# Designed miniproteins, single chains, continued (3), part 103

Each design is a single chain, and the fold is of that chain. pLDDT is the mean over its residues in the fold that is shown.

## One batch from the design tools (miniprotein)

Design m11796
Fold by ESMFold2-Fast:
Structure m11796 (fold): chain A 68 residues (1-68)
Amino acid sequence: ELVDFVRKLVEALRELGVPLSDIERVLNAIAGAKTVEEVVEAVRKVASQLDPDTREKILEALERALKE
């Protein structure tokens, strides 16, 4: 379910050491998402606007959430 997917994504972001402020940016970007696919698209868009190190961590968190 969408809610479970978002929970796993946030858990992965915290485990990878993404700062709370950047996790909040991701959560704000996905607030209007209705499907897992819409969350994926919004998260990738946010990641593309951040520095390379944070971008890599966010994309890794997304991959972990998708595999679980």
Scores: mean pLDDT 82

Design m11797
Fold by ESMFold2-Fast:
Structure m11797 (fold): chain A 104 residues (1-104)
Amino acid sequence: KKQEEEDLKKARKYIGEIGGEARRLFDEAVTEAQRLAAEKGPDAAVEHLRQRVEEGIRRVYELAKKKADELKNEKYKQFVLDAAEGTIEGMRLRAERVAAELRA
């Protein structure tokens, strides 16, 4: 009873932390790409954005695995990992949109 409640509480906290880190990494990648577009043009900016987003996706997944491993309940481990997959997919879709904007 008590352990299941604590694992649920931790899972919710970890999902928030994973989402926050993903937003931070994405915002940094976009800011860097916008600066690079001004200095070297859109093709260099899009390539930099792709590299930084792929790096960010790896960091988000590693964070999610580490946080899931701290949970004892297999259902909540999976819940954290599923939420991270949704966050990663969101990062990919937003990166495609930003890449299109940088090329416009």
Scores: mean pLDDT 87

Design m11798
Fold by ESMFold2-Fast:
Structure m11798 (fold): chain A 74 residues (1-74)
Amino acid sequence: SAALAAYKEGNRLFALGRYEDAIEAYSRAIELDPNFAEAYLERAKAYEALGREDEAEKDRQTAARIAEKNKELR
C-alpha cells in the first residue's frame, strides 16, 4: 500500500540519521492510514532523536490507543 511504502521510506531515512525527512515520510504514512500504529511509534522515535519530547510522547500515546483498539476488535 501507499501508506506502507511511505512508512518504509521513513524507516530508511531514520536509518540514515535523516530524522526530519523520516518524520515527513512517517507523517505521509499516517495521512494515508490514520490507524497505522507503527508509523506513530517510529515517528515518535524520530522526534525523540531530535529532542522533540512533547511530539514524541503524543505519538506514543496515539499509537498505544490505536494498538489497544485493534487488539480488542481483532
Scores: mean pLDDT 88

Design m11799
Fold by ESMFold2-Fast:
Structure m11799 (fold): chain A 63 residues (1-63)
Amino acid sequence: SKEEKFKEIKEKYAKDLLDPSNPRNPLRHLPLEERKKWAEKIKNAKSFDELLEIMQELVEKYA
């Protein structure tokens, strides 16, 4: 279902943001607690639009 795919996408993105060894992770240089905050925001997104807004904010601040 769309709901299951959305959950899987959020879980994947949250996991990627927690990984400091991933060179594509814009948060890799931040402390673990800051990465956890962004991962939690991603997991709590209620729509794809909200997920994209969070990702855009994250990239603008840290990429």
Scores: mean pLDDT 83

Design m11800
Fold by ESMFold2-Fast:
Structure m11800 (fold): chain A 65 residues (1-65)
Amino acid sequence: MSEEELEREIDEALLVMQVAIAKRSGNKEEAIKTLEEALKRARELGYSPEFIQWLEEELEKVKKE
């Protein structure tokens, strides 16, 4: 694994953790903001399509509830 690949995996794991914490906080505005920022970053850095899809699905769920 290259340094770039390792950094991406760590960053993806951190984003998953941040999203989980935000969703459990009970603050919908903060959860939406965190998910939108994570999604923008994932798209800009070329993260996996599965990860991007997961973020999009989580954002839609938070927006509805």
Scores: mean pLDDT 74

Design m11801
Fold by ESMFold2-Fast:
Structure m11801 (fold): chain A 55 residues (1-55)
Amino acid sequence: FLEKLKKGHELLKENEEEFLKMSAEEITEKLGLPISDVVEILGEYSLTGKFELKL
C-alpha cells in the first residue's frame, strides 16, 4: 500500500491540474488503483492543502 501511495502522489504532483478536475473514478483509471487507494491518496493531499475529495 505505501508504495502505491507514493507512486500515486508522484503522478498527482506531475499532473496536478488535470487530476483536480477528475472524479475519483477517473483517477482510479488513471492511476490503475482501486477507489479505496485513490481516496487514501487524495486524503493525504487534502492534509497538505493541495486536493479536496470528489466522492
Scores: mean pLDDT 62

Design m11802
Fold by ESMFold2-Fast:
Structure m11802 (fold): chain A 55 residues (1-55)
Amino acid sequence: MEKLNKLIENYAKVLGVDPEELRERARKTAQELGISLETALRIVSIEIGVEKAKK
């Protein structure tokens, strides 16, 4: 899904993290929770965003 690749790259740039690392974290979360990669990406990005907001 080409839209998913663009979404990962955009989130990685906004969060200041590596796109490949973000993709791998989202994939692992999706597999562990049995959810879609898109949903896992949203969860992981929120977690990172909250951590950065406290800094």
Scores: mean pLDDT 77

Design m11803
Fold by ESMFold2-Fast:
Structure m11803 (fold): chain A 55 residues (1-55)
Amino acid sequence: ASFADVPGVDEALAAQFDAALAQHGASREALAAIDAPESVRAPLYTAALELRGRG
C-alpha cells in the first residue's frame, strides 16, 4: 500500500517512511526517523500497522 494515500503525505515523505520501516520495522523508531508533522504521524503509524496486519 502507498503511504501517499495518507492526507498530508506526499510521495517524498511516503518514500522516506517506507525506507525507515525497512530499517527499523513498523515502530515508533521508524516514525521518529522521518521529519513529519504531528498531524500525519498517527495516520502514518496506522497505515503501517494495516500494511503489516492486512486486517
Scores: mean pLDDT 71

Design m11804
Fold by ESMFold2-Fast:
Structure m11804 (fold): chain A 83 residues (1-83)
Amino acid sequence: SEEALWVETELALIAMQVAILKKMLEKGYPVTEEDIELLKKIQKRAEEVLARAESLGHPDLVAEARRILEETQKLLKEAEERL
């Protein structure tokens, strides 16, 4: 469905953004308040995508959305601790 494709696309984009930010933190780049705000926006977006995946009833999309949300939450906590 178009809605499932939207969920898959949004998850891929969120995963890419999280991966980039995680790599920057691993390389020791300084964390900024702007990075924290970006991660908070990514977290909210991941929550919205998870809710949509759950409403579609696709187990694989729900599992992937939960994985990405958990990764985002973990990264946000780590970034906040480094601020």
Scores: mean pLDDT 87

Design m11805
Fold by ESMFold2-Fast:
Structure m11805 (fold): chain A 116 residues (1-116)
Amino acid sequence: SLEEQIEALEKLIEEDPNNAEAWRQLGRIYLELGKLEEAIKYYEKAIELEPSAEAYRNLGDAYLKMGKLEEAAEAYEKAIALDPNYSAAWKNLAEVYEKMGKYELAEEYKKKAEEA
């Protein structure tokens, strides 16, 4: 259950507060629960401990769900800077630019996603 997964991750964090992956996974569960502010807090903690393309992509996903398009774009751009072959981050960045009305940039980044 999600409750059992949360308890297991909270126990891991209690044993090692510097476990960036445990913080990132806790953020993912809170994102699934629609608790967007808590998800962002946990993703930011994961990034503070160990920046990764996956953690930045997760942060971008949370901001996108909140409608914070500029913050979502910045997070996805950081994910791509760490992993230029991260097709999911290119695709999500294209979606952000489409929502911002930047249609030519969205099409370019959709092509980047297919080439990654």
Scores: mean pLDDT 90

Design m11806
Fold by ESMFold2-Fast:
Structure m11806 (fold): chain A 74 residues (1-74)
Amino acid sequence: SPLEEELRRIYEELQKIYAETPNPTPEQLELMSEILRLIAEADRALAAGDLERAREHVERARELLKKLKEMQKK
């Protein structure tokens, strides 16, 4: 599904950021943790067939991932 594909892309992007950030700041760690939480909640919503809730969590995870990526750009 499009939501599953987007969730997979968010997870892959987060994994790349983890690999590129050996000494994350407290703010980066907090964003990383929140994104992981949202991914887990989206997975649970998808498993339950709650597409609306899954979409909300995916959209929030994407916004936080964008913020995290912006923090890495100087």
Scores: mean pLDDT 85

Design m11807
Fold by ESMFold2-Fast:
Structure m11807 (fold): chain A 100 residues (1-100)
Amino acid sequence: SPEQEAMRFLVLTEASITSISLLLRLLAKEKGDEEAYEEILKKHEEINERINEILERLKKGEISPEEAKKELEKIVKEFIEFLKKYPEASEAVENLEKFI
């Protein structure tokens, strides 16, 4: 169903962004790059708040499954653009572009 497809896309989006964020923060910490660590953390927290808002609106029927997918695709595209400033994220960018 469209609702199940939107929910799966939401879960996969959250899982993908979380795993990439955790890996990049680990790499930043290993290099002693505290600025990169904090920037990635803040971006991940911002995205988590937006995904949680979409999830709550979807659960309440305040947003259609199709609209939820469009908002999630927007979040993924924004995260891809954010990642482009980190050369170590190039493979993650390629994988996310194939995911959308």
Scores: mean pLDDT 88

Design m11808
Fold by ESMFold2-Fast:
Order: sequence, then C-alpha cells, then structure tokens
Structure m11808 (fold): chain A 98 residues (1-98)
Amino acid sequence: AAEVAALLAEIRALLEKLKKATDPEEALALAERALELARKAAELARELGDPEAAREALELAIEAAEEALRKATDKELILKAIGLIFRAIGDLIELELG
C-alpha cells in the first residue's frame, strides 16, 4: 500500500515535469520512466488486491506517453511514443482479463 502510493506520487511528478519539458527527447525519457514505474506499481497493486491503483498507474503512463507524442518532432520519437501508448494499453487489457 505505502509503496504503491509512493510510486503513484513519483509517476504524477514525472508527468508534471513532462508537461513542462521543452526537449522532445527529455519528454520521451520521462514517459519511458513513467511506464517503468507504472508497471511496477500495477504489479504491486495487483498483489495487494487493489485493481483501481493498478489502473490509475497505467492510465498515468498512457497520459505521459500521449504528452511525449505531442512533443515529438521526428519519426523516431513519434514511433517510440506510440509504442509506449500501445504497451500501457496492453498492460491495461491484461489487468481487465486477469
């Protein structure tokens, strides 16, 4: 519970930093970190029987990836951001099925 709450707080802080980021590569790196933490938070939340916290973590990661996509200035950054979105959606689908 406490660790999940701490991870959610860190993900929210990364998202706020990402919204203010002017460098597209920094924005992508922040979104990648948000997804990494969201996966950890979702796994821990599932073990604790808290599917709402797991969904919140993955939804925050999707929002971060969408922000990185909006800031992307070249094809490589666009494709990487889209990849993060699809991965987070895939994790959400697995959560609903499992």
Scores: mean pLDDT 87

Design m11809
Fold by ESMFold2-Fast:
Structure m11809 (fold): chain A 61 residues (1-61)
Amino acid sequence: AAARLAELKARMAELGEQLTEANENKDSAKAAEIGEELTRLGRELAAAGEAPAVKGEIIAF
């Protein structure tokens, strides 16, 4: 849904700013944590954008 995509994009933008700050501070642990969250949000964004229930990121069970 459009609202979900907007929320995910807004959150990714916020995390991107935090990632830049963490990198400027040489905080590798925080940068890694933010990177993991961005990866997770990226998957959510892909799933929401591919709403027809295509699960391209799932691995065989």
Scores: mean pLDDT 70

Design m11810
Fold by ESMFold2-Fast:
Structure m11810 (fold): chain A 60 residues (1-60)
Amino acid sequence: MENLLVKLAQEKGVDALIDAARRLMEAGRPEEAKRIYQAAYKANPDDERVRKLLEEAEKA
């Protein structure tokens, strides 16, 4: 399944999506952050950093 967030992760790099999701977490919007982390994880499932951040967002 391809969506805009996954395309952005592939084109601009996973780091850009991680930064956006981190700002959402800091703003108290963990549901939105989880969606972005999920898209980043789908784009690069071998990135353990993304997996850990997704787990952190799920705890919030």
Scores: mean pLDDT 72

Design m11811
Fold by ESMFold2-Fast:
Structure m11811 (fold): chain A 89 residues (1-89)
Amino acid sequence: GEAEEAAEKAREGARAAAKAAKEAKGEKLAAAIAAALQAIGAAFNVEVLGDGEAAARDAEGAAEAAEAAGDKEAAEKAREAAREARRAA
């Protein structure tokens, strides 16, 4: 269902952002950490709170932070998570 898809995309976004944060260095590190924290927040809002609107906002923030870090894969996963969170809401 839509809730399962939202949770799966949020987990994928969180994994991608966490990987990017582990690999980031220098000036990109802060943006990569911000992306990881926001992606984790999106997953928490979907899986624990059932709040699709809050999850979508966190996922959108994660996408912006991932773009600032230069990680296009993490940004795209975060955008997918935001779309599925809104669909589940």
Scores: mean pLDDT 75

Design m11812
Fold by ESMFold2-Fast:
Structure m11812 (fold): chain A 103 residues (1-103)
Amino acid sequence: SPVERLRRLRERVGEILDKAIKEAKDPKFQEVLKKMRDALLQSLDAAITEAEKNPDLPLEELVERVKLTLDHIYNIAKQKYPEYKEFIDKLYEEVRRALEEAA
């Protein structure tokens, strides 16, 4: 079901970001990654709630809403923390791939 796919996607996105937080040794950057994690997990929780209320809603539409959240936080993080650009770019690509594979 779309709900089960979104729950698995939420788990996968959480794992990706938890690993990134552990790999980041800089406490300042860890706080940036935690905010990115919180925003993405909130977007996924909203998508899960919507799928539970509207089971006929396409999974692709719900995943697209999460992608918009990812793009928004990526653009902010990239501009505000240019010193972490390579790490942020790699994390963005990994999360986007997980979202694309789920749809």
Scores: mean pLDDT 87

Design m11813
Fold by ESMFold2-Fast:
Structure m11813 (fold): chain A 57 residues (1-57)
Amino acid sequence: TEEEERLLEEAEREAVRLHLENPEEMSKLSGVERVELALKRLGVSDETIDRLVEKLR
């Protein structure tokens, strides 16, 4: 949905920001794990994160 697309776009931007701040730790994570971490940092609920991450697999 449009809301899910918006959340994923924000998560992508947050993941890039996190990678610039700590590239060594971020490089240890898979792409999906980086998106999951970014969504958590944005305050998205665990239920919503799980649903969005499942769509990326």
Scores: mean pLDDT 76

Design m11814
Fold by ESMFold2-Fast:
Structure m11814 (fold): chain A 68 residues (1-68)
Amino acid sequence: SMEEAKKKIEELIKEFEQETGDPDLVARLREIAEKILKSIKDPEEALETFENAVKALRRYHAERQAAA
């Protein structure tokens, strides 16, 4: 259900927050979640799209840390 997908999205945001400790990236991830939930009505597609966004932001964060 969409409610279950939303709960899992919130869990993924908490995990990302614990891993990165970056409030700006966490805020960006929350904005992405809101956009996905507004645009995608299928729960499975919404969750998969969000999981892909989390992976992209993790890569972005790792690359920035490596470049510094």
Scores: mean pLDDT 82

Design m11815
Fold by ESMFold2-Fast:
Structure m11815 (fold): chain A 73 residues (1-73)
Amino acid sequence: MKKERWKEILDKTKKYLSETDYKIMNLVLVEGKSYEEVAKELGISVKTVKRRSTIAFTAAALIYVGDEIEKEL
């Protein structure tokens, strides 16, 4: 349920994210990988993963909150 919900949000945000940011979010939120595992898989630093994921997760969280508000209206 929680994993499926994040996948829906990612599908909605895909058009607003770079391919790299989308991959980071998919690996972390859908596949449950750590930032360290994602950094190793993509060949970038953990610091870069954290920075990019923070921006992408904030965008996804805003979409999630908006969608939940519409459901409760």
Scores: mean pLDDT 72

Design m11816
Fold by ESMFold2-Fast:
Order: sequence, then structure tokens, then C-alpha cells
Structure m11816 (fold): chain A 57 residues (1-57)
Amino acid sequence: GAAMEAAKQRFLEGIERLLEEGVISEEEARRIKELVDQGKLAEADRLALEAVLRSLS
């Protein structure tokens, strides 16, 4: 549905930004995108948060 497409698009834009800023690796970005493609948005979001927190540590 439109709401899920919007959520997916918004999330992917965030991931692209994190990758461009060097906050996450290309491998992490690929993994996250795979989870999004599988419909596992909560798991993808958790993985993205972990990657960001590791970058700050």
C-alpha cells in the first residue's frame, strides 16, 4: 500500500545518506536493503541504529 511504499522510500533515503556520510559501510547498507526487500523493516531499522551507534563509539 501507499503508506508502506512511503515508509520504505523514506527509510532508504536515510540509509543512502548514512552511507554517503560514511556512518555505515557499503556491506551494512547492502544488508539493510536486503532486509527492507524482505519486508523486515523493524529488523532493518534495528541494524541501521546499531551501525550508527558503533560509528559514534
Scores: mean pLDDT 83

Design m11817
Fold by ESMFold2-Fast:
Parts: sequence; C-alpha cells; structure tokens
Structure m11817 (fold): chain A 60 residues (1-60)
Amino acid sequence: MEVEEREFASEEEALKAGIEIALTDPTARVDVRGNTLIIERGASLEEAIGSALRLIGQSL
C-alpha cells in the first residue's frame, strides 16, 4: 500500500478532492483529518468504497 498525505486550504477542499480521487481510483482508500487528505492506494475495493461513502457523508 502507498500512503500519500495532501494538505489543503480548508477541510471542505480536502473533502472535495478526496471524493474526486475515490471516484477515479476504485482502489484508493481516502480519509480527511482537518484540512489534510490521506490517500491509501492498493486497498481492497470494499474498503475503498467504504471510505468514499464516509467522506461523502462528512461533506454533507
């Protein structure tokens, strides 16, 4: 698994970027902590989908 951390100007921007990455890479597990987006690539499809749904919930 590869882990990437990307810092944004706001939590809202991190959530938007995380959702977009999850939609384009079905193996990416995404998480947002404050204004930081954490991306794990090479995760299982089930775990990746679960993380994307959680992120979408946080954006609402």
Scores: mean pLDDT 76

Design m11818
Fold by ESMFold2-Fast:
Structure m11818 (fold): chain A 74 residues (1-74)
Amino acid sequence: LEAELEEAARRLAELVLEKRDDEEARRLAFEALAELRAALAPLAEAIEAGDEAARREALEIGLELARRAIEELE
């Protein structure tokens, strides 16, 4: 799961760099990052306290949002 998120994040970064001159692609990437930040904020304290369930949920949310952003940018 963490490895899959890392791979998705790397692919998303590659797409953002490839399309850096595309204003629409840049906007979609920033919207995806804002959505991710909002989704993860409620889990931050639990993760910091060592809650493995909250950490897994955050990774799953991150992976789902990253994959959606990749599809939108591709």
Scores: mean pLDDT 73

Design m11819
Fold by ESMFold2-Fast:
Structure m11819 (fold): chain A 66 residues (1-66)
Amino acid sequence: MRVVGSGIKTATGATAAALLGIGSGGKAEVVDGDPIRVIVSGLDREGAEAVAAAIESSGGKAEVEL
């Protein structure tokens, strides 16, 4: 699965979501901007849900793709 996180206002929140994605066996890309965007791919369902929750906890919006 793939998770796209947008509207992330802190570098710490973006980094935490990316590291969680990598730890779940995924590949993470942090796109510089204001606000920051994070894309994580190669996740299972559990990993995708965890990454989405981390993004939303950081004030961002997460979309889970199949």
Scores: mean pLDDT 77

Design m11820
Fold by ESMFold2-Fast:
Structure m11820 (fold): chain A 66 residues (1-66)
Amino acid sequence: EEERKEKLEKQIETLERLAKEMNAPQEVLDLVKKAKDYLEQGNLEEAEKLIRQAALLMAEYLNSKS
C-alpha cells in the first residue's frame, strides 16, 4: 500500500524529468500533473492509468523523432 504509492511517486518524478529534458509535448506534462493530483488524493488506480497514458505518449514522441 505505502510501497505502491512510493513506487508511483518515483515513476511520476522520473517521467516528469524525462519529459522536461526531452522537450516532450505539453500533453505529456499535463497527464503527469493530473496523475500527481490523483496520487495525492489517494486514488492510486487513476494515477497509474494516467502514468501509463503519459508513458505511451512519451514513447510515441521519442519514436517520431527517429
Scores: mean pLDDT 81

Design m11821
Fold by ESMFold2-Fast:
Structure m11821 (fold): chain A 119 residues (1-119)
Amino acid sequence: MRVTLRRHSETLEIDGQRWRVDLTEATLEDGNVFLVLRWTGEDGKVVHVNAYYDRAAKRLVLTIAFDEPVSDEEAEAILEAVRRYLEEHYNVKLTLESLEEVVRPDGRRYLYAVFRVEP
């Protein structure tokens, strides 16, 4: 199976907070794409983002995992920041179709979001 890997790193500022974003992109033979992003905040907090783009379905499935406990407001702000980053980086429009949240007993959160992808 032939897979094309690309890596990109940048620093960006969203809502007054600086983030370092490390992106690994894996493109499959069918044009579907796996994305792995690591977002590191100035405070050292790490957010792990995995995304799968299904080209035929025009859908992006997004998983956000927080290494530390975060508030509802912080989780929502980070989801919106990730959505805006992906829209800008790939020049697409992402429309949220579903959102599932799992809060673990230790306070760590997982967000599962499904987006419709439009040009």
Scores: mean pLDDT 81

Design m11822
Fold by ESMFold2-Fast:
Structure m11822 (fold): chain A 79 residues (1-79)
Amino acid sequence: LAEEAKRLLREALRAAAEGRDEEAERLAEEALRLMEKLSPEEAAEVITDWLVAQGKAAGREEEAKAKAPEIKKKTEEKL
């Protein structure tokens, strides 16, 4: 489930970058539905992976990777 959610979010980012906005929204919604079945730790892992992927797309992959552990901890605490 967590790996599938990560894959769907990465595909959603790719679809958005290619201008396929409707497909990107559909993939993101499917990923969110899977995340509802995850534990807080697994959900934090998926969110962290998505933020790193967004950072990479924006040319800030190193900054996103450096902040990933903090984001994961904060997300786990909130869930």
Scores: mean pLDDT 70

Design m11823
Fold by ESMFold2-Fast:
Structure m11823 (fold): chain A 61 residues (1-61)
Amino acid sequence: SAELEALRARAAALQAEIDALIAQMNANKSDPAKYAALLAALHEKQGELAEVLARINALEA
């Protein structure tokens, strides 16, 4: 379905954003302020991904 396609595309995009944030955090371990900001962004994106995955699971169940 178009809804499932959109949700799967969103999940893939969010996973790519999470992977990029983790890479940026690893590059910025010596900058506590930047690291803290990236960690906050990571938690927000992980929350969004969890909601998208829950919607996919509900539609496939």
Scores: mean pLDDT 90

Design m11824
Fold by ESMFold2-Fast:
Structure m11824 (fold): chain A 74 residues (1-74)
Amino acid sequence: PETIRPSEEEKEYLEEVIEKMVEALKAGDRATAEELLRELKERLMKEYGYSEEEAEAVVTAAGAEAQLRVKELE
């Protein structure tokens, strides 16, 4: 997979989603975390022109990053 070139706005939006996922996971609210990932995927495809596979890769990476942050936040 090639690296996609995110804009600064896309990067900030991704960080906001990751932060919200960290809070949801910290609260034990996995349903909210999953919803955030689905909404992120749809927005990346609709507003930023990502392909479905590219959006899924970004969403997967964001979810993994959020889980990693929660794990390290002990």
Scores: mean pLDDT 76

Design m11825
Fold by ESMFold2-Fast:
Structure m11825 (fold): chain A 60 residues (1-60)
Amino acid sequence: NEREEQSRRIREWFASRDPNTGLTLEMVDEMVEKYGVSQDIAEALKEVLESLKEEVKKLE
């Protein structure tokens, strides 16, 4: 499936980034525009990203 291929590329793209820097909204936007990920998925990812950032701040 083309979706499986996109998911794999997204994961590889994400893994290529430094995990220590954390997640970035700009990275999600690039994945959407370059890899053709649906906006619905992108918005869900952004919300998860925001939640993770808040959790990290609480731990500190």
Scores: mean pLDDT 67

Design m11826
Fold by ESMFold2-Fast:
Structure m11826 (fold): chain A 57 residues (1-57)
Amino acid sequence: MEELIEKAKEAEKLIKENPLSEEQWQEIKKKAKEVTKTDKFNEKVAEVIAEEILELH
């Protein structure tokens, strides 16, 4: 849980410094939607989004 919050903060900071393209955002949303269907947990959705953002930067 704390690790997820730290990843989310780091991802937000990276987006402010280097904004993601619309295509990158669509791919992140696509992955988040898939996780929502399987786990139905906001925590898992946030984790997927944060990890994808960190990988792209």
Scores: mean pLDDT 63

Design m11827
Fold by ESMFold2-Fast:
Structure m11827 (fold): chain A 90 residues (1-90)
Amino acid sequence: STLELLREALELAEEAIEKVEKGDILGAIGLTIRAIGLIIQAELENPELSEKEKEAMRLIVEAIRYALRGDIEKARELLEKARKLIEELE
């Protein structure tokens, strides 16, 4: 389901942030590619996404962008917002 793909993308994004924090940039890139792939899959499987699903996807992508720039605090804040939105969809 779209929700399952979003949960997996969220978990991969959290791992990517951990990899960046530890200086494992190659590991972070691999996890980022997988997370973005799941988001694209969710969009392809359901083009009529709810506003909460769209916002969760946006927050996950923005979190990854902040993490790759070294702003770990902002990245974690955005992922927590995404997590809460995903929990509301359950």
Scores: mean pLDDT 85

Design m11828
Fold by ESMFold2-Fast:
Structure m11828 (fold): chain A 72 residues (1-72)
Amino acid sequence: DAKRRAEELLAKGKELFEEAQRHLREGDVDRAIALLEESIAYYRKALELDPENEEAKEGLREAVEQLNALRR
């Protein structure tokens, strides 16, 4: 079931995003960037399977915005 797989991918994306936030609080920017890149990949995969998933769209937007800010 594509929707079930999308929810599992979304959950992994969220977990990686939260892990990135923990590393940012500890000052480990390089690890946070790597985790944000992984989070973005999972959100994109979730949206390939369920393009209307609003939680995945918002998660992707936030992760991309944060990643772009950290690369400056």
Scores: mean pLDDT 88

Design m11829
Fold by ESMFold2-Fast:
Structure m11829 (fold): chain A 73 residues (1-73)
Amino acid sequence: NAEKLLEEARKTLEEGMKLYEQGNIDEARKKFEEALEKAVEAMRESRKQGNLDLEIEAAVLAIAAATMLAALK
């Protein structure tokens, strides 16, 4: 279920951003790692389904999560 994974990735990314704004860097990092994992899984599932729009949306979320992880360095 690519759509479900995509929504979970989006929600998890938002939770990570809130934690980051609060200065909770360790919890934010865990959320960004979870968001990245879910986004990558959503990409795989959308690719299997041939849903290009979902695949692109999942890729954008994966890039966002990876960028946030890099920012926490």
Scores: mean pLDDT 86

Design m11830
Fold by ESMFold2-Fast:
Structure m11830 (fold): chain A 66 residues (1-66)
Amino acid sequence: LPSAVEVVAELAERYGLPPSLVERIAELEARYLAGEISRAEYDVRFGELVLELLRAAGGELVMPPA
């Protein structure tokens, strides 16, 4: 289902995150739906990509020079 990719795309647009991360999540979901990877592998890899995205989004805590 595209909802997870859609949410990640919105976060990437809002926080200026790299679009490659959204592509990696979409590819992982496509592989799972095609039966190429197990549910356990999907959950682990998807969680890792989401955590990487959240770390990148944490840039809102960085103060640029005036």
Scores: mean pLDDT 67

Design m11831
Fold by ESMFold2-Fast:
Structure m11831 (fold): chain A 65 residues (1-65)
Amino acid sequence: SPEAVKLKLEIKELVEKVLNDPNASEEEKKEIDEIGKKAVEAIEKGDLETAREYLEKMKELVEKI
């Protein structure tokens, strides 16, 4: 679905942004990767609502860096 493709791209972009940020701590990098994996798993199960909730948490983490 177009929504699932868009969510996967947004999740991937946020994970890559944090993992490549020299100001991000190792703990923050681990956390974003773990949440990103959970978001992708939710998409694969067809649970787009849960995937959006994880994406929102990822965005909040990025704002703290």
Scores: mean pLDDT 85

Design m11832
Fold by ESMFold2-Fast:
Structure m11832 (fold): chain A 101 residues (1-101)
Amino acid sequence: SAELEKLIAELKEIVQKLKTETDGKKALDLAKKAVDIADKAVELSKKEGDYEKGLEAVKLALEAAKLALKKATEKEEILEAIGLILRLIGMEIDLELLIKK
């Protein structure tokens, strides 16, 4: 799917931006955007039966959330980043179960 590949490309761009981001709040905002894109990619992957591409999107968003956690300087930023990581782990488990089915 061209749209699914576009969403994955957007996630890869966010991960690259996060590697050089020094502001914890901006890093968290980028990670939140990555989660939203991963949600769309997972929904599209389920519609198309391409669970492996959905899993790739979730793993990229997990990398983004982990980078945001490393750059977090305030307690609220840390807690929000952890929340994003936990949500993405749940999405990863759901997709892995669909692949095994």
Scores: mean pLDDT 89

